# Designs tried in a protein design run: designed miniproteins, single chains, continued (5). Part 50

Each design is a single chain, and the fold is of that chain. pLDDT is the mean over its residues in the fold that is shown.

## One batch from the design tools (miniprotein)

Design m17828
Fold by ESMFold2-Fast:
Structure m17828 (fold): chain A 78 residues (1-78)
Amino acid sequence: MDSDTTLAKIEQAVRENFDNEDKAIEAIRKVLKEGGMVKASNEVIADVLRYLSDLAKAQGDDELAAYYEKLAEKLLKE
């Protein structure tokens, strides 16, 4: 239930996949699908990642924020 739970699961998926961008993106797609976004576009996922990047910066996690931005950039290249 709820976007908040989905966002927390996305953060966990990204943190567990810092060494593999493709696995991080696949894990994000799986979380979004389970949260009801069965056909999330690359643009929608990139927007979610940029939002999470801003939240990570607010919490002082600059490395996580930078990784979210890197994943969003990779998605927009496709």
Scores: mean pLDDT 78

Design m17829
Fold by ESMFold2-Fast:
Structure m17829 (fold): chain A 55 residues (1-55)
Amino acid sequence: MEAKEKAERAGAGAVARNPAAGEAGSRGYTLGSQKGAEEDDPELGRRGAEEGAAL
């Protein structure tokens, strides 16, 4: 199985879940946002940039 390529496509799955979470009454949407701080790709980029720049 080509899990490596499927891992990149996993992002598409996350996008597809966003609409479904909204229909659930925002319950899953709210909880998902709070627990998944690392899922906020922008923050991961900022942390890496700051640590790299600090060196």
Scores: mean pLDDT 46

Design m17830
Fold by ESMFold2-Fast:
Structure m17830 (fold): chain A 57 residues (1-57)
Amino acid sequence: SEEEKKEVAEEVKKIGKEKGLSEEKIKYAVEAAIQLLDDGLSKEEAIEAAKKLLDRL
C-alpha cells in the first residue's frame, strides 16, 4: 500500500542518515525497498533487505 511504502521509505532514510551515508546511497536503498514491497514482500522484509544493502554501500 502507499502507506506501507511511505513507512518503509522513512525508516530506510532514518537508518541511512544515522549511518552517515550520502543522500544518493539512501535513495538507492529506498527505491530497492519499495520495489521489494511491490514484489510482495512484507514491510519488515523490505526494511531488513534495505539494511543489508546499506551495509554494503
Scores: mean pLDDT 83

Design m17831
Fold by ESMFold2-Fast:
Structure m17831 (fold): chain A 60 residues (1-60)
Amino acid sequence: SSSEVEKLKLLKLLFEIAKSATEMVISRLPAGSPQAKREEAALKELEEKIKELEEEIKKL
């Protein structure tokens, strides 16, 4: 394995931490509020990035 695998794994971990933090924020917001909808959109983007990184790691 190269340092590239380590960097991708670290980046994935950081996105997973951001996802957990975003889920925690959403849980504290009023359901269906404009802020909750924006945070839910950000959560979907984080989930997509994590999936992309998992696919890249599998190729290495």
Scores: mean pLDDT 86

Design m17832
Fold by ESMFold2-Fast:
Structure m17832 (fold): chain A 80 residues (1-80)
Amino acid sequence: TKLEIANRVSRALLEIARESSPEERLEIEKALPAIVEAILNAKSKEEAIKNVTAIVNGMNVSEELKEEMIKTITEIIEEA
């Protein structure tokens, strides 16, 4: 279900946030509601990935963290 996907993504992102700098952790926590909404409102897995990728690329975090987040989120969505 979309809710199960959103919950899995949320848990994975909070785990990444725990291992991140305090500043990057706050950026992840700030973006999390928009990421969840993008997943729940998506009409397809492709749309969910596209919308989440746009949100993450707009975040004020390192490129390495953006890549890690996008990879993690995409893997969870595609596995569902």
Scores: mean pLDDT 87

Design m17833
Fold by ESMFold2-Fast:
Structure m17833 (fold): chain A 92 residues (1-92)
Amino acid sequence: KVEEKMKKFREASQRLLDALEAGDVDAARQALEEMIKTLKELSKDPEALKEANIHVIGTVIGLVGVALDRPEIADEAIRLANELIKASKEAS
């Protein structure tokens, strides 16, 4: 159950980064919403939350990378990163 949710969380993270790198902001926001929803479910297990927060850090670093590669969407990448950071802090 936890492993399945963690896999879904990682897959949503990859979709977020791929969508934003492609300039698909709507798909990126949908993937972020899925990550935040899954993070709230994972937050019920302290060990799962610790692992999920490591993936949050990786995703935020990835979003910073996209912002550097694509200045035209940098503001959106930063907003998505801040929303994910906020969700992680609220879950902890």
Scores: mean pLDDT 86

Design m17834
Fold by ESMFold2-Fast:
Structure m17834 (fold): chain A 92 residues (1-92)
Amino acid sequence: DPAAEAIRARAEAILAEWRADPNATEAERQVLALLEELLANADEEERLVLYALIVLRHQMRHGVDDLSPEERATLSRYLRLGQKLVLPPIPL
């Protein structure tokens, strides 16, 4: 699924920039550490949901709206899937 690969690539780029951010607050570093721990222990379905949450968080915090309609549909699908999973609360 090209849209799923695009969401994953976007999430991985967001995480890389977040790791490199010298201005990240302690709270932001704690959220990053939580997300990285969750990704390391996630199954395939949980990883897709986490990538979608990472992309959504970035869009909300930075006002970015550069997703294609197909990527938005895929993001929404994974976020709905995440509502059925028991995940720790992730600050958006």
Scores: mean pLDDT 78

Design m17835
Fold by ESMFold2-Fast:
Structure m17835 (fold): chain A 59 residues (1-59)
Amino acid sequence: MDPNSEAAKLAEEALREVLSERPEAIGRLAEIAPQAIAVAKELGKDREAILKKVRELVE
C-alpha cells in the first residue's frame, strides 16, 4: 500500500487543514474524503494543488 498510503496521507493533511477552516463540513466528510484521496492520487505529490482542490470540494 505504499502509493496508496502516500496519497491517503496527503489527502488527510489537506482535509485536516480545510476542515479546521470549515468545521461545519465535517458532516460531509464521508462524501469528501474519497474524493480527496482520488485527487491526491491524480495530482501525485503536488501538495498545493491537492489543498486547492480539497478546498473546492468543501466550499
Scores: mean pLDDT 75

Design m17836
Fold by ESMFold2-Fast:
Structure m17836 (fold): chain A 80 residues (1-80)
Amino acid sequence: SSEVQELLERLKKAILFALDKARTSSEEAREQIKLDIYNLAQSTALQVGKDKALEVIREVKKTSSEEEQKMLDEVIEKLE
């Protein structure tokens, strides 16, 4: 549905924005950003299903730096 597509697009945009913030953030701020990504992903998963939320995160991971991939892997592990 279009509502599901809107939620997944919001998740994708929020992750990209969060990763952009993380690049110029302290280690303490990066931990908070990672938690914020997790909380949004979990909220999205409750509405659209875990598999669809995980697919969005894995898609972002494909074009991410090594540091960003590590952060997203930790989010994926927590969601699984």
Scores: mean pLDDT 87

Design m17837
Fold by ESMFold2-Fast:
Structure m17837 (fold): chain A 63 residues (1-63)
Amino acid sequence: ANDPAQEAADARAALAADPNSAEAHFRLGLALRELGRDAEARAEFEEALRLKPDFAAAREALA
């Protein structure tokens, strides 16, 4: 993805449809991290891991 602001908007739209989507929380976290919003990104990765505890990519993003 070339535009992290657009990726964040797309992920938020997905979360509006399904707030329990671990994948959408993870994508939002990636976009927020690229925007320099590290605390918000961490919270989204933690939510993704809470929803899917075996989500290796979310666990790695928190390392």
Scores: mean pLDDT 85

Design m17838
Fold by ESMFold2-Fast:
Structure m17838 (fold): chain A 86 residues (1-86)
Amino acid sequence: AEKQEQIQLEIEQLEAFVAMLRWLVKELKEKKGSEEDIEGLLKALESLERRLRELEPQADPEQQERLRELLEELERLRKELEELKK
C-alpha cells in the first residue's frame, strides 16, 4: 500500500516534469535555442527515461500504461530536439 502510494506520487511528479520539458522544447523551437540548451534538455530526457524504466517493473498495470505514455512522449521530445541540432 505505502510503496504503491510512493510509486503513484513519483509518476505524478514525472508527468509534471515531462509537461515542463514539452514547454521548454516548444520555447527552444520558437526562439532557436543554443546547442547548450538542446544538450541540457537531451540529458534531462535521458535521466527521466531511465527513471521511468526503473519504475515499470514495480508498477501495477494502470501505472505501467501511464509510464508507457510518458516514455512515448519523451521519445517524441527527443526526436524534436535532435532535429533542432541539424
Scores: mean pLDDT 81

Design m17839
Fold by ESMFold2-Fast:
Structure m17839 (fold): chain A 98 residues (1-98)
Amino acid sequence: SRFEKLLEELAKAMKEAGFSESEVEDIVKALEEIYKKDPEKAEELLERLIEALESGDLDELIEVLDEMAEILKDDPETQLTVEQLASLVRMKKTIDKM
């Protein structure tokens, strides 16, 4: 499916950006949970994540992760993993000054 192909592209982009395998797995699971609620929104967020990672746009990456966390407010465990990754991206932005 389109969603599965986009998830594979996201995993590749995240690994190339230096994210760990566990961080990739957490975001994939979060997107799968969003897809169950709203498939069209999940594909939109996924495309935005891939573009942000490929362009090095950490501000857009943070914005998308924050939007994912808001969608996942009814799933606090998955929401927390997304919020933790958003915090990590904020730290990377501060360190790298990108």
Scores: mean pLDDT 85

Design m17840
Fold by ESMFold2-Fast:
Structure m17840 (fold): chain A 59 residues (1-59)
Amino acid sequence: RTEEIIANLEKAAEIMAKMGFSPEEIERTAYRAALEAGLSPEDAQRVAEAFKKAAEKTK
């Protein structure tokens, strides 16, 4: 369950990086999306950091 969610998030970050988005732009988008999904600011920050790391690994 959690493994599948993480894999999907990493794949989305890789696609965004390939499309030319910066890791910072991907981080901001992920943070906003997590807040809209009802996550706390702390959890949203963790999601944003995971997206940024995945994007950085792609480039």
Scores: mean pLDDT 73

Design m17841
Fold by ESMFold2-Fast:
Structure m17841 (fold): chain A 61 residues (1-61)
Amino acid sequence: MLTEALKLIKEKYGLSKEQIVELAKQLGISPATVLNEAERYLKGEPVSDLGKKIVEELEKF
């Protein structure tokens, strides 16, 4: 699960694991939460308001 999420985020946003960890610190959440919400969004699954904010911040990198 986490390995697949990392691959999808790297392919879609061009982000490294280190950049995901930094984003998680900025948002006050775990890196696993960032990965899980981004994977759900990229698979077309419903995401929370937090998930939408996470995706918006990933796209800004």
Scores: mean pLDDT 78

Design m17842
Fold by ESMFold2-Fast:
Structure m17842 (fold): chain A 59 residues (1-59)
Amino acid sequence: SREERIERFLKRAREALKKYGAPEEEIEKVLEEARKLMEAGKFDEAERLAFQAVLDAIF
């Protein structure tokens, strides 16, 4: 289902952000925004947001 797709994406994004050292507060903020985008059907925007957050955690 769409809900299963959203939860799977958010779980993977959370694991990546934690692995690369993002602060917990930032992780929660990013995941909330990504959830809203995906619920609005904006999956590409949600993926870009999560990817940018991972890059910010690495560099």
Scores: mean pLDDT 85

Design m17843
Fold by ESMFold2-Fast:
Structure m17843 (fold): chain A 105 residues (1-105)
Amino acid sequence: SLTQSPTSLTAKPGETVTINQTASEDVGDKVWWFQQKPGEPKKALIRFTSKRMPGVSSRFSGSGSGTNYSLTISSVQKEDEATYFSAALTENGWVWGQGTKLTVV
């Protein structure tokens, strides 16, 4: 299973936020991060732990190994308000984290 922490957070513009993911077993580097905004399709931000998807702002970065992974958003902007999901590709298919809701005030 994948557990994200926190489940919700509030940030001010310009702050840096980190969302953590813990896996119950080693998932290797096959960790993805997605952004879901209301009315929009789920957008992949990071693949294979730290590789940013084309067109994704450099403010988004991923890191981690083994069972512990994180998404960091630097210089948070109002447009970053969204729910963020971790996912890992396992032998049993995709396993999803429960999501973290980011509010920017």
Scores: mean pLDDT 84

Design m17844
Fold by ESMFold2-Fast:
Structure m17844 (fold): chain A 100 residues (1-100)
Amino acid sequence: SMQDIRILRSQRYQTTMRTVLQQHSDQIPQSVQDQAQTQMDNIVQDVQNGNITMSQFYTRYSQVRNTVMSHLSDDSRQSFSSVMNQTQRDITRQINSIRS
């Protein structure tokens, strides 16, 4: 269902963010990692509870992403951007396939 897609999409973004934070943990202060994880947990919970739209999800997610990226080297930022952009493309293709 469309509700299941929204929930799974938000959870996939959360899982990908957690993985990338772990991969680049040497560059990101622990307090920033903890804040990013807490913010992602709150955003996903808000999607699950119907408290925010997907547009609002992307706005809040982008804020978390930008904060994390500000702590990364150029190479790590490129890696992070590539992984997150790929995740976004894969989700978009999957949704478009279902909507077709």
Scores: mean pLDDT 82

Design m17845
Fold by ESMFold2-Fast:
Structure m17845 (fold): chain A 82 residues (1-82)
Amino acid sequence: MRARLSVAIKADSAEEARAAAAKAAAVAKASPGVLEVRTIVDEDAKTAYVEALFESREAAEAAAEAIKAALSQPVSATVEDA
């Protein structure tokens, strides 16, 4: 069953938020079973959002852990069946 991964990353600056979005998106795109990746950066809130669609829940959960491991910022990640 396909799954959607939603990631929110809080940063100390707009520049850091953009860098975090790019890094998280790169990790998601390199993850097995990835189908789609989209990013949104809220520069005023200094928050990066990444949404990705995966072939399976297990793939999405593995990608979420990889993103958390790759970033030093607080990461909120949710996985839902799609």
Scores: mean pLDDT 85

Design m17846
Fold by ESMFold2-Fast:
Structure m17846 (fold): chain A 77 residues (1-77)
Amino acid sequence: SPEQEELRERIEELIRQAREALESALRNNAPKEHVRELAFIEGGFTLAFVQARFNPEALDSIRRRIRELERQFRRAR
């Protein structure tokens, strides 16, 4: 559906940003805890992307999880 496609496009952008942040953290030898947090956030976005494809009934739940992961990501930056 259009709503699923829009959500997936948003999640793809968040995955890209999280990967860039993770690559930067690794390149700059950031603390292990910071790297682990960024890896967790990237994984969370990736799981949400897969779920958004297969579970249209869960879209509201996925949106809530994405908002929480985005808050965590902004704090980790």
Scores: mean pLDDT 85

Design m17847
Fold by ESMFold2-Fast:
Structure m17847 (fold): chain A 49 residues (1-49)
Amino acid sequence: EELKKRAEEGRKEWEKLLASMDPATRLYAEAVYRGELTDEMVRRVLELG
């Protein structure tokens, strides 16, 4: 299913994003990731940056 592929790709990109985030932003991102992280969320963060 497409969702599986996108989820894995999104996580890869998410990891790169986390590495370039400041500590405060990373704390927030980790909280969201723990609850619910979707490719849409990753996309929004990428667009914002």
Scores: mean pLDDT 64

Design m17848
Fold by ESMFold2-Fast:
Structure m17848 (fold): chain A 83 residues (1-83)
Amino acid sequence: EEEEFNRLIRAGIAAVEQATADLPPSERARLAMAVSLLGIGLYLEGKTLEEIADELARFVASLPVTPEAKQAAIDAIRAEAEK
């Protein structure tokens, strides 16, 4: 479970970094940290990997990036949770 969570959180961070590639480095770092803290907090609350993936996808949907970048990131997070 922790190994699965670690894979999901790494995928979430990578997806956010990819979606925010055109933002300044400081904003990218802030958003990567925010998604990491969100995922860790949900995991500590006892949420399932599917529930964590759902919340990470909602976070990505709120990012100030293109619809295409959001969809790619959401798809990557969902795919990792379904493995």
Scores: mean pLDDT 83

Design m17849
Fold by ESMFold2-Fast:
Structure m17849 (fold): chain A 55 residues (1-55)
Amino acid sequence: SAEDEEVRREADTLATSMSPAVAEQARKVLDEMLADPSTTRSQALQALVEIAQRA
């Protein structure tokens, strides 16, 4: 969906400041969250931020 594509674009932008390992983990979490129809864009982005902080 267009919303999923927007979240993926924002994730790609964030990934440019992450290590390759963190970027890979963030993409896996994003894919899992976007597969859940109850997940909001805000929740997906928040999860990416938390992964970046824990790396």
Scores: mean pLDDT 72

Design m17850
Fold by ESMFold2-Fast:
Structure m17850 (fold): chain A 91 residues (1-91)
Amino acid sequence: EKLELEILGSMALIALSVAKLEAERKGDKESVEILEEMIDIIAEAIKTKDKEVLIKALEESIEKAKKLPNKELGEEVVKILEKLLKKAKEL
């Protein structure tokens, strides 16, 4: 279970990092700042190695992603994080 939590958290970090790079390329500074906050939340959750902490971090990040100025980018991030959240709840 610990390895599976680390993998799911790492997948979330990769997805958020890719989204951040896309926002940077478009000059969307506000989306970059929000994505950096989500990256920090997920990174801290991974360090705890606690399933419930990771679930809460994913839920918080999904809510932040829904508020992204770039709506299309936000919808893509929400979709990825919701899939990871479902997988985390199944562990």
Scores: mean pLDDT 86

Design m17851
Fold by ESMFold2-Fast:
Structure m17851 (fold): chain A 59 residues (1-59)
Amino acid sequence: GKLAEEIKKIGEEMGKLLGEGAKEHAEAVAEQLEEEFSEESQKKGLEQAKKALEEIKKE
């Protein structure tokens, strides 16, 4: 869904900043969230991922 697409975009940014392993990990998380969690849980996960990416960008 739309939330998984947003998480994938965050994963692409993480991959660019931290390398290929981080991108692969973010892709796996996005797939897991879409398969196993409700839309509400996906939204919470997306907000957490955005905060993590902002912290990484700060460093």
Scores: mean pLDDT 68

Design m17852
Fold by ESMFold2-Fast:
Structure m17852 (fold): chain A 55 residues (1-55)
Amino acid sequence: MLSPEQQELVGLAHKLVDAIENGDEEEAEKYLKQFIEKRPEQKENLTTSYKNMKA
């Protein structure tokens, strides 16, 4: 079973992907920032993944 924090991160990831697919850069950056704030050690990995998804 995922912890409540892990479930929240999964929810943020889904919202981030939806925002990218809709071309809503402001929403995508908002969710990316929230994800990084919860997992600052993942900042570089998340930023790289975000760039790849936008490519």
Scores: mean pLDDT 76

Design m17853
Fold by ESMFold2-Fast:
Structure m17853 (fold): chain A 70 residues (1-70)
Amino acid sequence: MPMLSEEEAQEIVELIEKNREKIRAEASPELVETLEEIRRILEEGLKRGDIEKANEEIERLFKKKVEELK
């Protein structure tokens, strides 16, 4: 599976944090919730130095969301 580097993960976290209010205003509630979950997973992974585990959790999140729409 494609994996995010630590640098890419940090950039994504920063982009979501900087644009949190805009995302909440412009995106659907489902998309807002998903982006906040991604941000938390990546932030936690970066703080622990376990970006590989963060990537696994993100892949599981996407699989879960896809399965719910199946």
Scores: mean pLDDT 75

Design m17854
Fold by ESMFold2-Fast:
Formats: sequence, structure tokens, C-alpha cells
Structure m17854 (fold): chain A 74 residues (1-74)
Amino acid sequence: MELIPAGNGLTPEEIDAADKDQIDESGYQSMVTALSELLRLLGRDELAERVPELEKEEIQRLMSEVHEEIRAAA
């Protein structure tokens, strides 16, 4: 049987922070996935592969630019 440690090495504040980070990570991963898919649709495969390595601010900026590029292509 796997014994799950009772969190004896973490403070309640650290546990709360980790739980919040997991929620924020889900949003971040969704944004990364969406941006990568949009960049691949635009033929920017190299940039799409780099998206997970970019800072959150750069990802948000690229998402806005990609959306405008798609709108302009209509």
C-alpha cells in the first residue's frame, strides 16, 4: 500500500499556496495549448514549440497578436 505522508513537512500556508498554484497552472496550460494550436494553424511551428518556454506575459501578448492575425485573414 502507498502511504501518503500527512503533509508533515509543509505549513498550512504552503499547502494552500500549492493548491492555488495547481488551479493557476490549469489556466496557464490551457492558454499554452490554445496558443500553440493557433500558431500551428498559422504555420509558425517553431514558435508553437517554444510557447511552453515563454513567460506568461509573452504568451498573453502572442495570443492577442495571433487573434488579430486570424481576424485579419478572414
Scores: mean pLDDT 65

Design m17855
Fold by ESMFold2-Fast:
Structure m17855 (fold): chain A 69 residues (1-69)
Amino acid sequence: HMTREELLERAVEIILHWYETHKEALKKKYNLKSDEELIDYLVDGVAKEFGLTPEEKEELRRRVREALS
């Protein structure tokens, strides 16, 4: 089984992979106008799929933004 921390680490890896490999295709597919809108879209989607709390979702967003800085 995964711990909550391992689940967050996995979520970051998934988002970074989609962002780095499919950024422009995803922006076109979902009509997203900026890189920030794509990050928010991916964070919302993964948080919902993994059943993250609101606090965990904001931590996920923070980690993703830090990794992309």
Scores: mean pLDDT 86

Design m17856
Fold by ESMFold2-Fast:
Structure m17856 (fold): chain A 60 residues (1-60)
Amino acid sequence: MGMIVRAVEDFTAKTPDELSLKKGEKVRILEVVDEYHVLVESLETGKVGKVPKKYLELVE
């Protein structure tokens, strides 16, 4: 079961493997890629991509 997290601020994708997020957007963590990045699925758009962990916070 993937954890649900929320974007704390807007993130703009800089590479084709990254996913752009809006502040407040909820995503499911699919996989930890490295120390700084996770692979997520947007619960709003259904898109999948890599996002820096620093832009995400846990939600209940």
Scores: mean pLDDT 81

Design m17857
Fold by ESMFold2-Fast:
Structure m17857 (fold): chain A 100 residues (1-100)
Amino acid sequence: MLSNQETWDLFVEGLHEIEDIIQDGFDKKLSTEEIVKKVKEKSEEILSKIENPEVQKLLRELSEKIIKIIKDKSLSDNEKLQKIMEEIVETGEKVYKLLS
């Protein structure tokens, strides 16, 4: 089983990769469907490596929130990035408290 430190490091690395996918997707003008697909694939990859069920639950909830924000046609790309970062920070604080 992974240690709490290894679980935290894997979670943080995975979130950075999701952020990079979203930023790169917006920069390259990828379709909403393509960005959502890449985020789902990366989220499932991270989930497969995390053994802690509470961390898995928080990551699933975060992924669903991120996808909802990406699909929101009322928001600009900059507004989407800001809201996604707010959700990442909030979820990160919850995971940190679980693993501390």
Scores: mean pLDDT 87

Design m17858
Fold by ESMFold2-Fast:
Parts: sequence; C-alpha cells; structure tokens
Structure m17858 (fold): chain A 95 residues (1-95)
Amino acid sequence: TAEELVRRAAELLVEAGKEILKNSEDVRRGIAAALYAIGTQLDAELLLKRGDVEGAAEVVIEGAERLKEVAKEEGNEEALKLAEEAIELAKRALE
C-alpha cells in the first residue's frame, strides 16, 4: 500500500543517516544527519496517522534529497543508494 511504501522509504532514510554517522570523520555532521533522518521519519509517521499519505511521502522525499547531498559530499556510496531508494519508494506512494 502507499502507507507501507512511505514507512519503508522513511526506514531507508534512517539507514542512510546511520551510514553517514558510522563513516563520517566529522562526528557532529554524522550525528546531525542521523538526527535529521529520525526527525523526518517521525514527521512522516505523524502525517500518516492523520491520513495525509501525500504529505508524508513529500516529507520523506525532501529529507532523502537532503541526505543524498550529504552522502555525495561525504563520498558515502552506500548512504547515497539508500537515499535514492527512499526517494523512489516515496514517489511510488504518490502514484
């Protein structure tokens, strides 16, 4: 379902944030990325509980695009792939 796609996308976004945290030489940057991803997942879940699947998907897409840029700057290919997968799943929820 669209709701399941958004939840899975948010899970992948959190995984991307954790990969950045694990591999970043800048501990503060890594922590900020992980916390941002977790905050985005919480915002998406709140929107899903309100029945706003479209809003939840949009929040995940925005968050994943931001983490994608951080992953590119860090040279973290695993985090980049996770962020791209999150974007694709969240976009499928908008169909």
Scores: mean pLDDT 88

Design m17860
Fold by ESMFold2-Fast:
Structure m17860 (fold): chain A 70 residues (1-70)
Amino acid sequence: MSKSELAARGTGILIEMIGLVIDDPSEENKKALEEVKEYVNKADEAIEKGNLEEAQEYIEKAREILEKAR
């Protein structure tokens, strides 16, 4: 799996979460967006360090937050 594929997955999750906040700007969705942003940033940092397994773990956590917000 390439570094760019992991980064693209994180960005995709972030974009979907932004869409949920636009559709329903609840405090719950705004907090979920902040948590998703934090995990996506941590995933990008792990990618930069070459820690692809840690990056996948952060992407998975961001995805779980997105799925709960749906």
Scores: mean pLDDT 82

Design m17861
Fold by ESMFold2-Fast:
Structure m17861 (fold): chain A 90 residues (1-90)
Amino acid sequence: AEEEARREAAERALKLAEEAIKLAKEALKLGEGETAIKAIAAALIAIGAKYLAELALEGKGSVEQAEEALRDAERAKELAEEALAAAKAA
C-alpha cells in the first residue's frame, strides 16, 4: 500500500515533470525577458522533480519525497503553461 502510493506519486511526478520541461522549452523558444525567466524557472523545478521521481521509482526515496516531487512537478507544469500562454500572446 505505502510502496504502491510511492510508486504512483513518482510515476505521476515523472510524467508531469516531462510535460513541464516540454512546455518550458516551447515557451523559451517564443518568449523573451520575464517570460523566458519564468520558463527557465519552470524547467529547473521540473528537472529537480524528475530527479526525485526517478530515485523514488528506483526505491531510493521516501513516500514523502515522492509526494514532494509530485507537488514540484505540478507547480512546474503550471508555471510552464503560464509562460507558454504569455509567449503565445506576445
Scores: mean pLDDT 84

Design m17862
Fold by ESMFold2-Fast:
Structure m17862 (fold): chain A 64 residues (1-64)
Amino acid sequence: MATLARLLQQWLAFGGFPPVTPANWRELARDPRFRAALRTFQALHGLPVDGVPDAATSALLARA
């Protein structure tokens, strides 16, 4: 299914980031470039622009 989690994963891949998994999410979250890419994704999709990936990251991890 086309979900926000899948769209976020594709957006991050476009930005040059590896697939988000439970093993690497904490490492990625400390990268300011990752946070900037997430904020841009939030803005493009009309989501709150706070750089906090809680809902989208939880959806990605639930699918991993």
Scores: mean pLDDT 64

Design m17863
Fold by ESMFold2-Fast:
Structure m17863 (fold): chain A 68 residues (1-68)
Amino acid sequence: SELEEEKKKLLKEMMDIGVKIVDLAVKLVIAKKEGAPEEEIKKLEEEMEELVKKEKELEEKLKEVEEK
């Protein structure tokens, strides 16, 4: 089924984004704990915000596929 293949692709993309979010979360915790420059912390936070935005877009696409 085309819908099953589309769902599988979206879930794989969501998993990839999830792994990147976890990696950035770990880096952010380490940076804050080590007293990294505020500029470095802000860069990590901005990267995480972009990934969270992409995750929400993928969740919306998955919902649309599920409603078909």
Scores: mean pLDDT 83

Design m17864
Fold by ESMFold2-Fast:
Structure m17864 (fold): chain A 109 residues (1-109)
Amino acid sequence: VLDEAIAAVQEAKARLEELKKRYDAGMDPEEVFRELSRVLRDLIGRLADLYDRAPPSEQPFLAEVIRRVADFLVELRRAYEEEGVDPKTLIDRALAFLDEIEAELKARK
């Protein structure tokens, strides 16, 4: 399950790197933010499916990871909608956050 969780995070990071390239190519900022939110929601869904299949010993940690991704998505939405933060900056924040999550998942192997 942890290997699948690491793979899910790595796939999300790859999708965000492609989204960053699309933004640099002139994609609409609101559309970029919608895609950023979708990537993180898809990751939450994948982690939730893994949680249901995880051994009881791994479930508390996966639940914490899911909560942290969900809380981070709420913070990104506030930064975009209320603070007017540029979507490229939000993608960079998401990539840094996912790097931290990936490192924590790998440390549990």
Scores: mean pLDDT 87

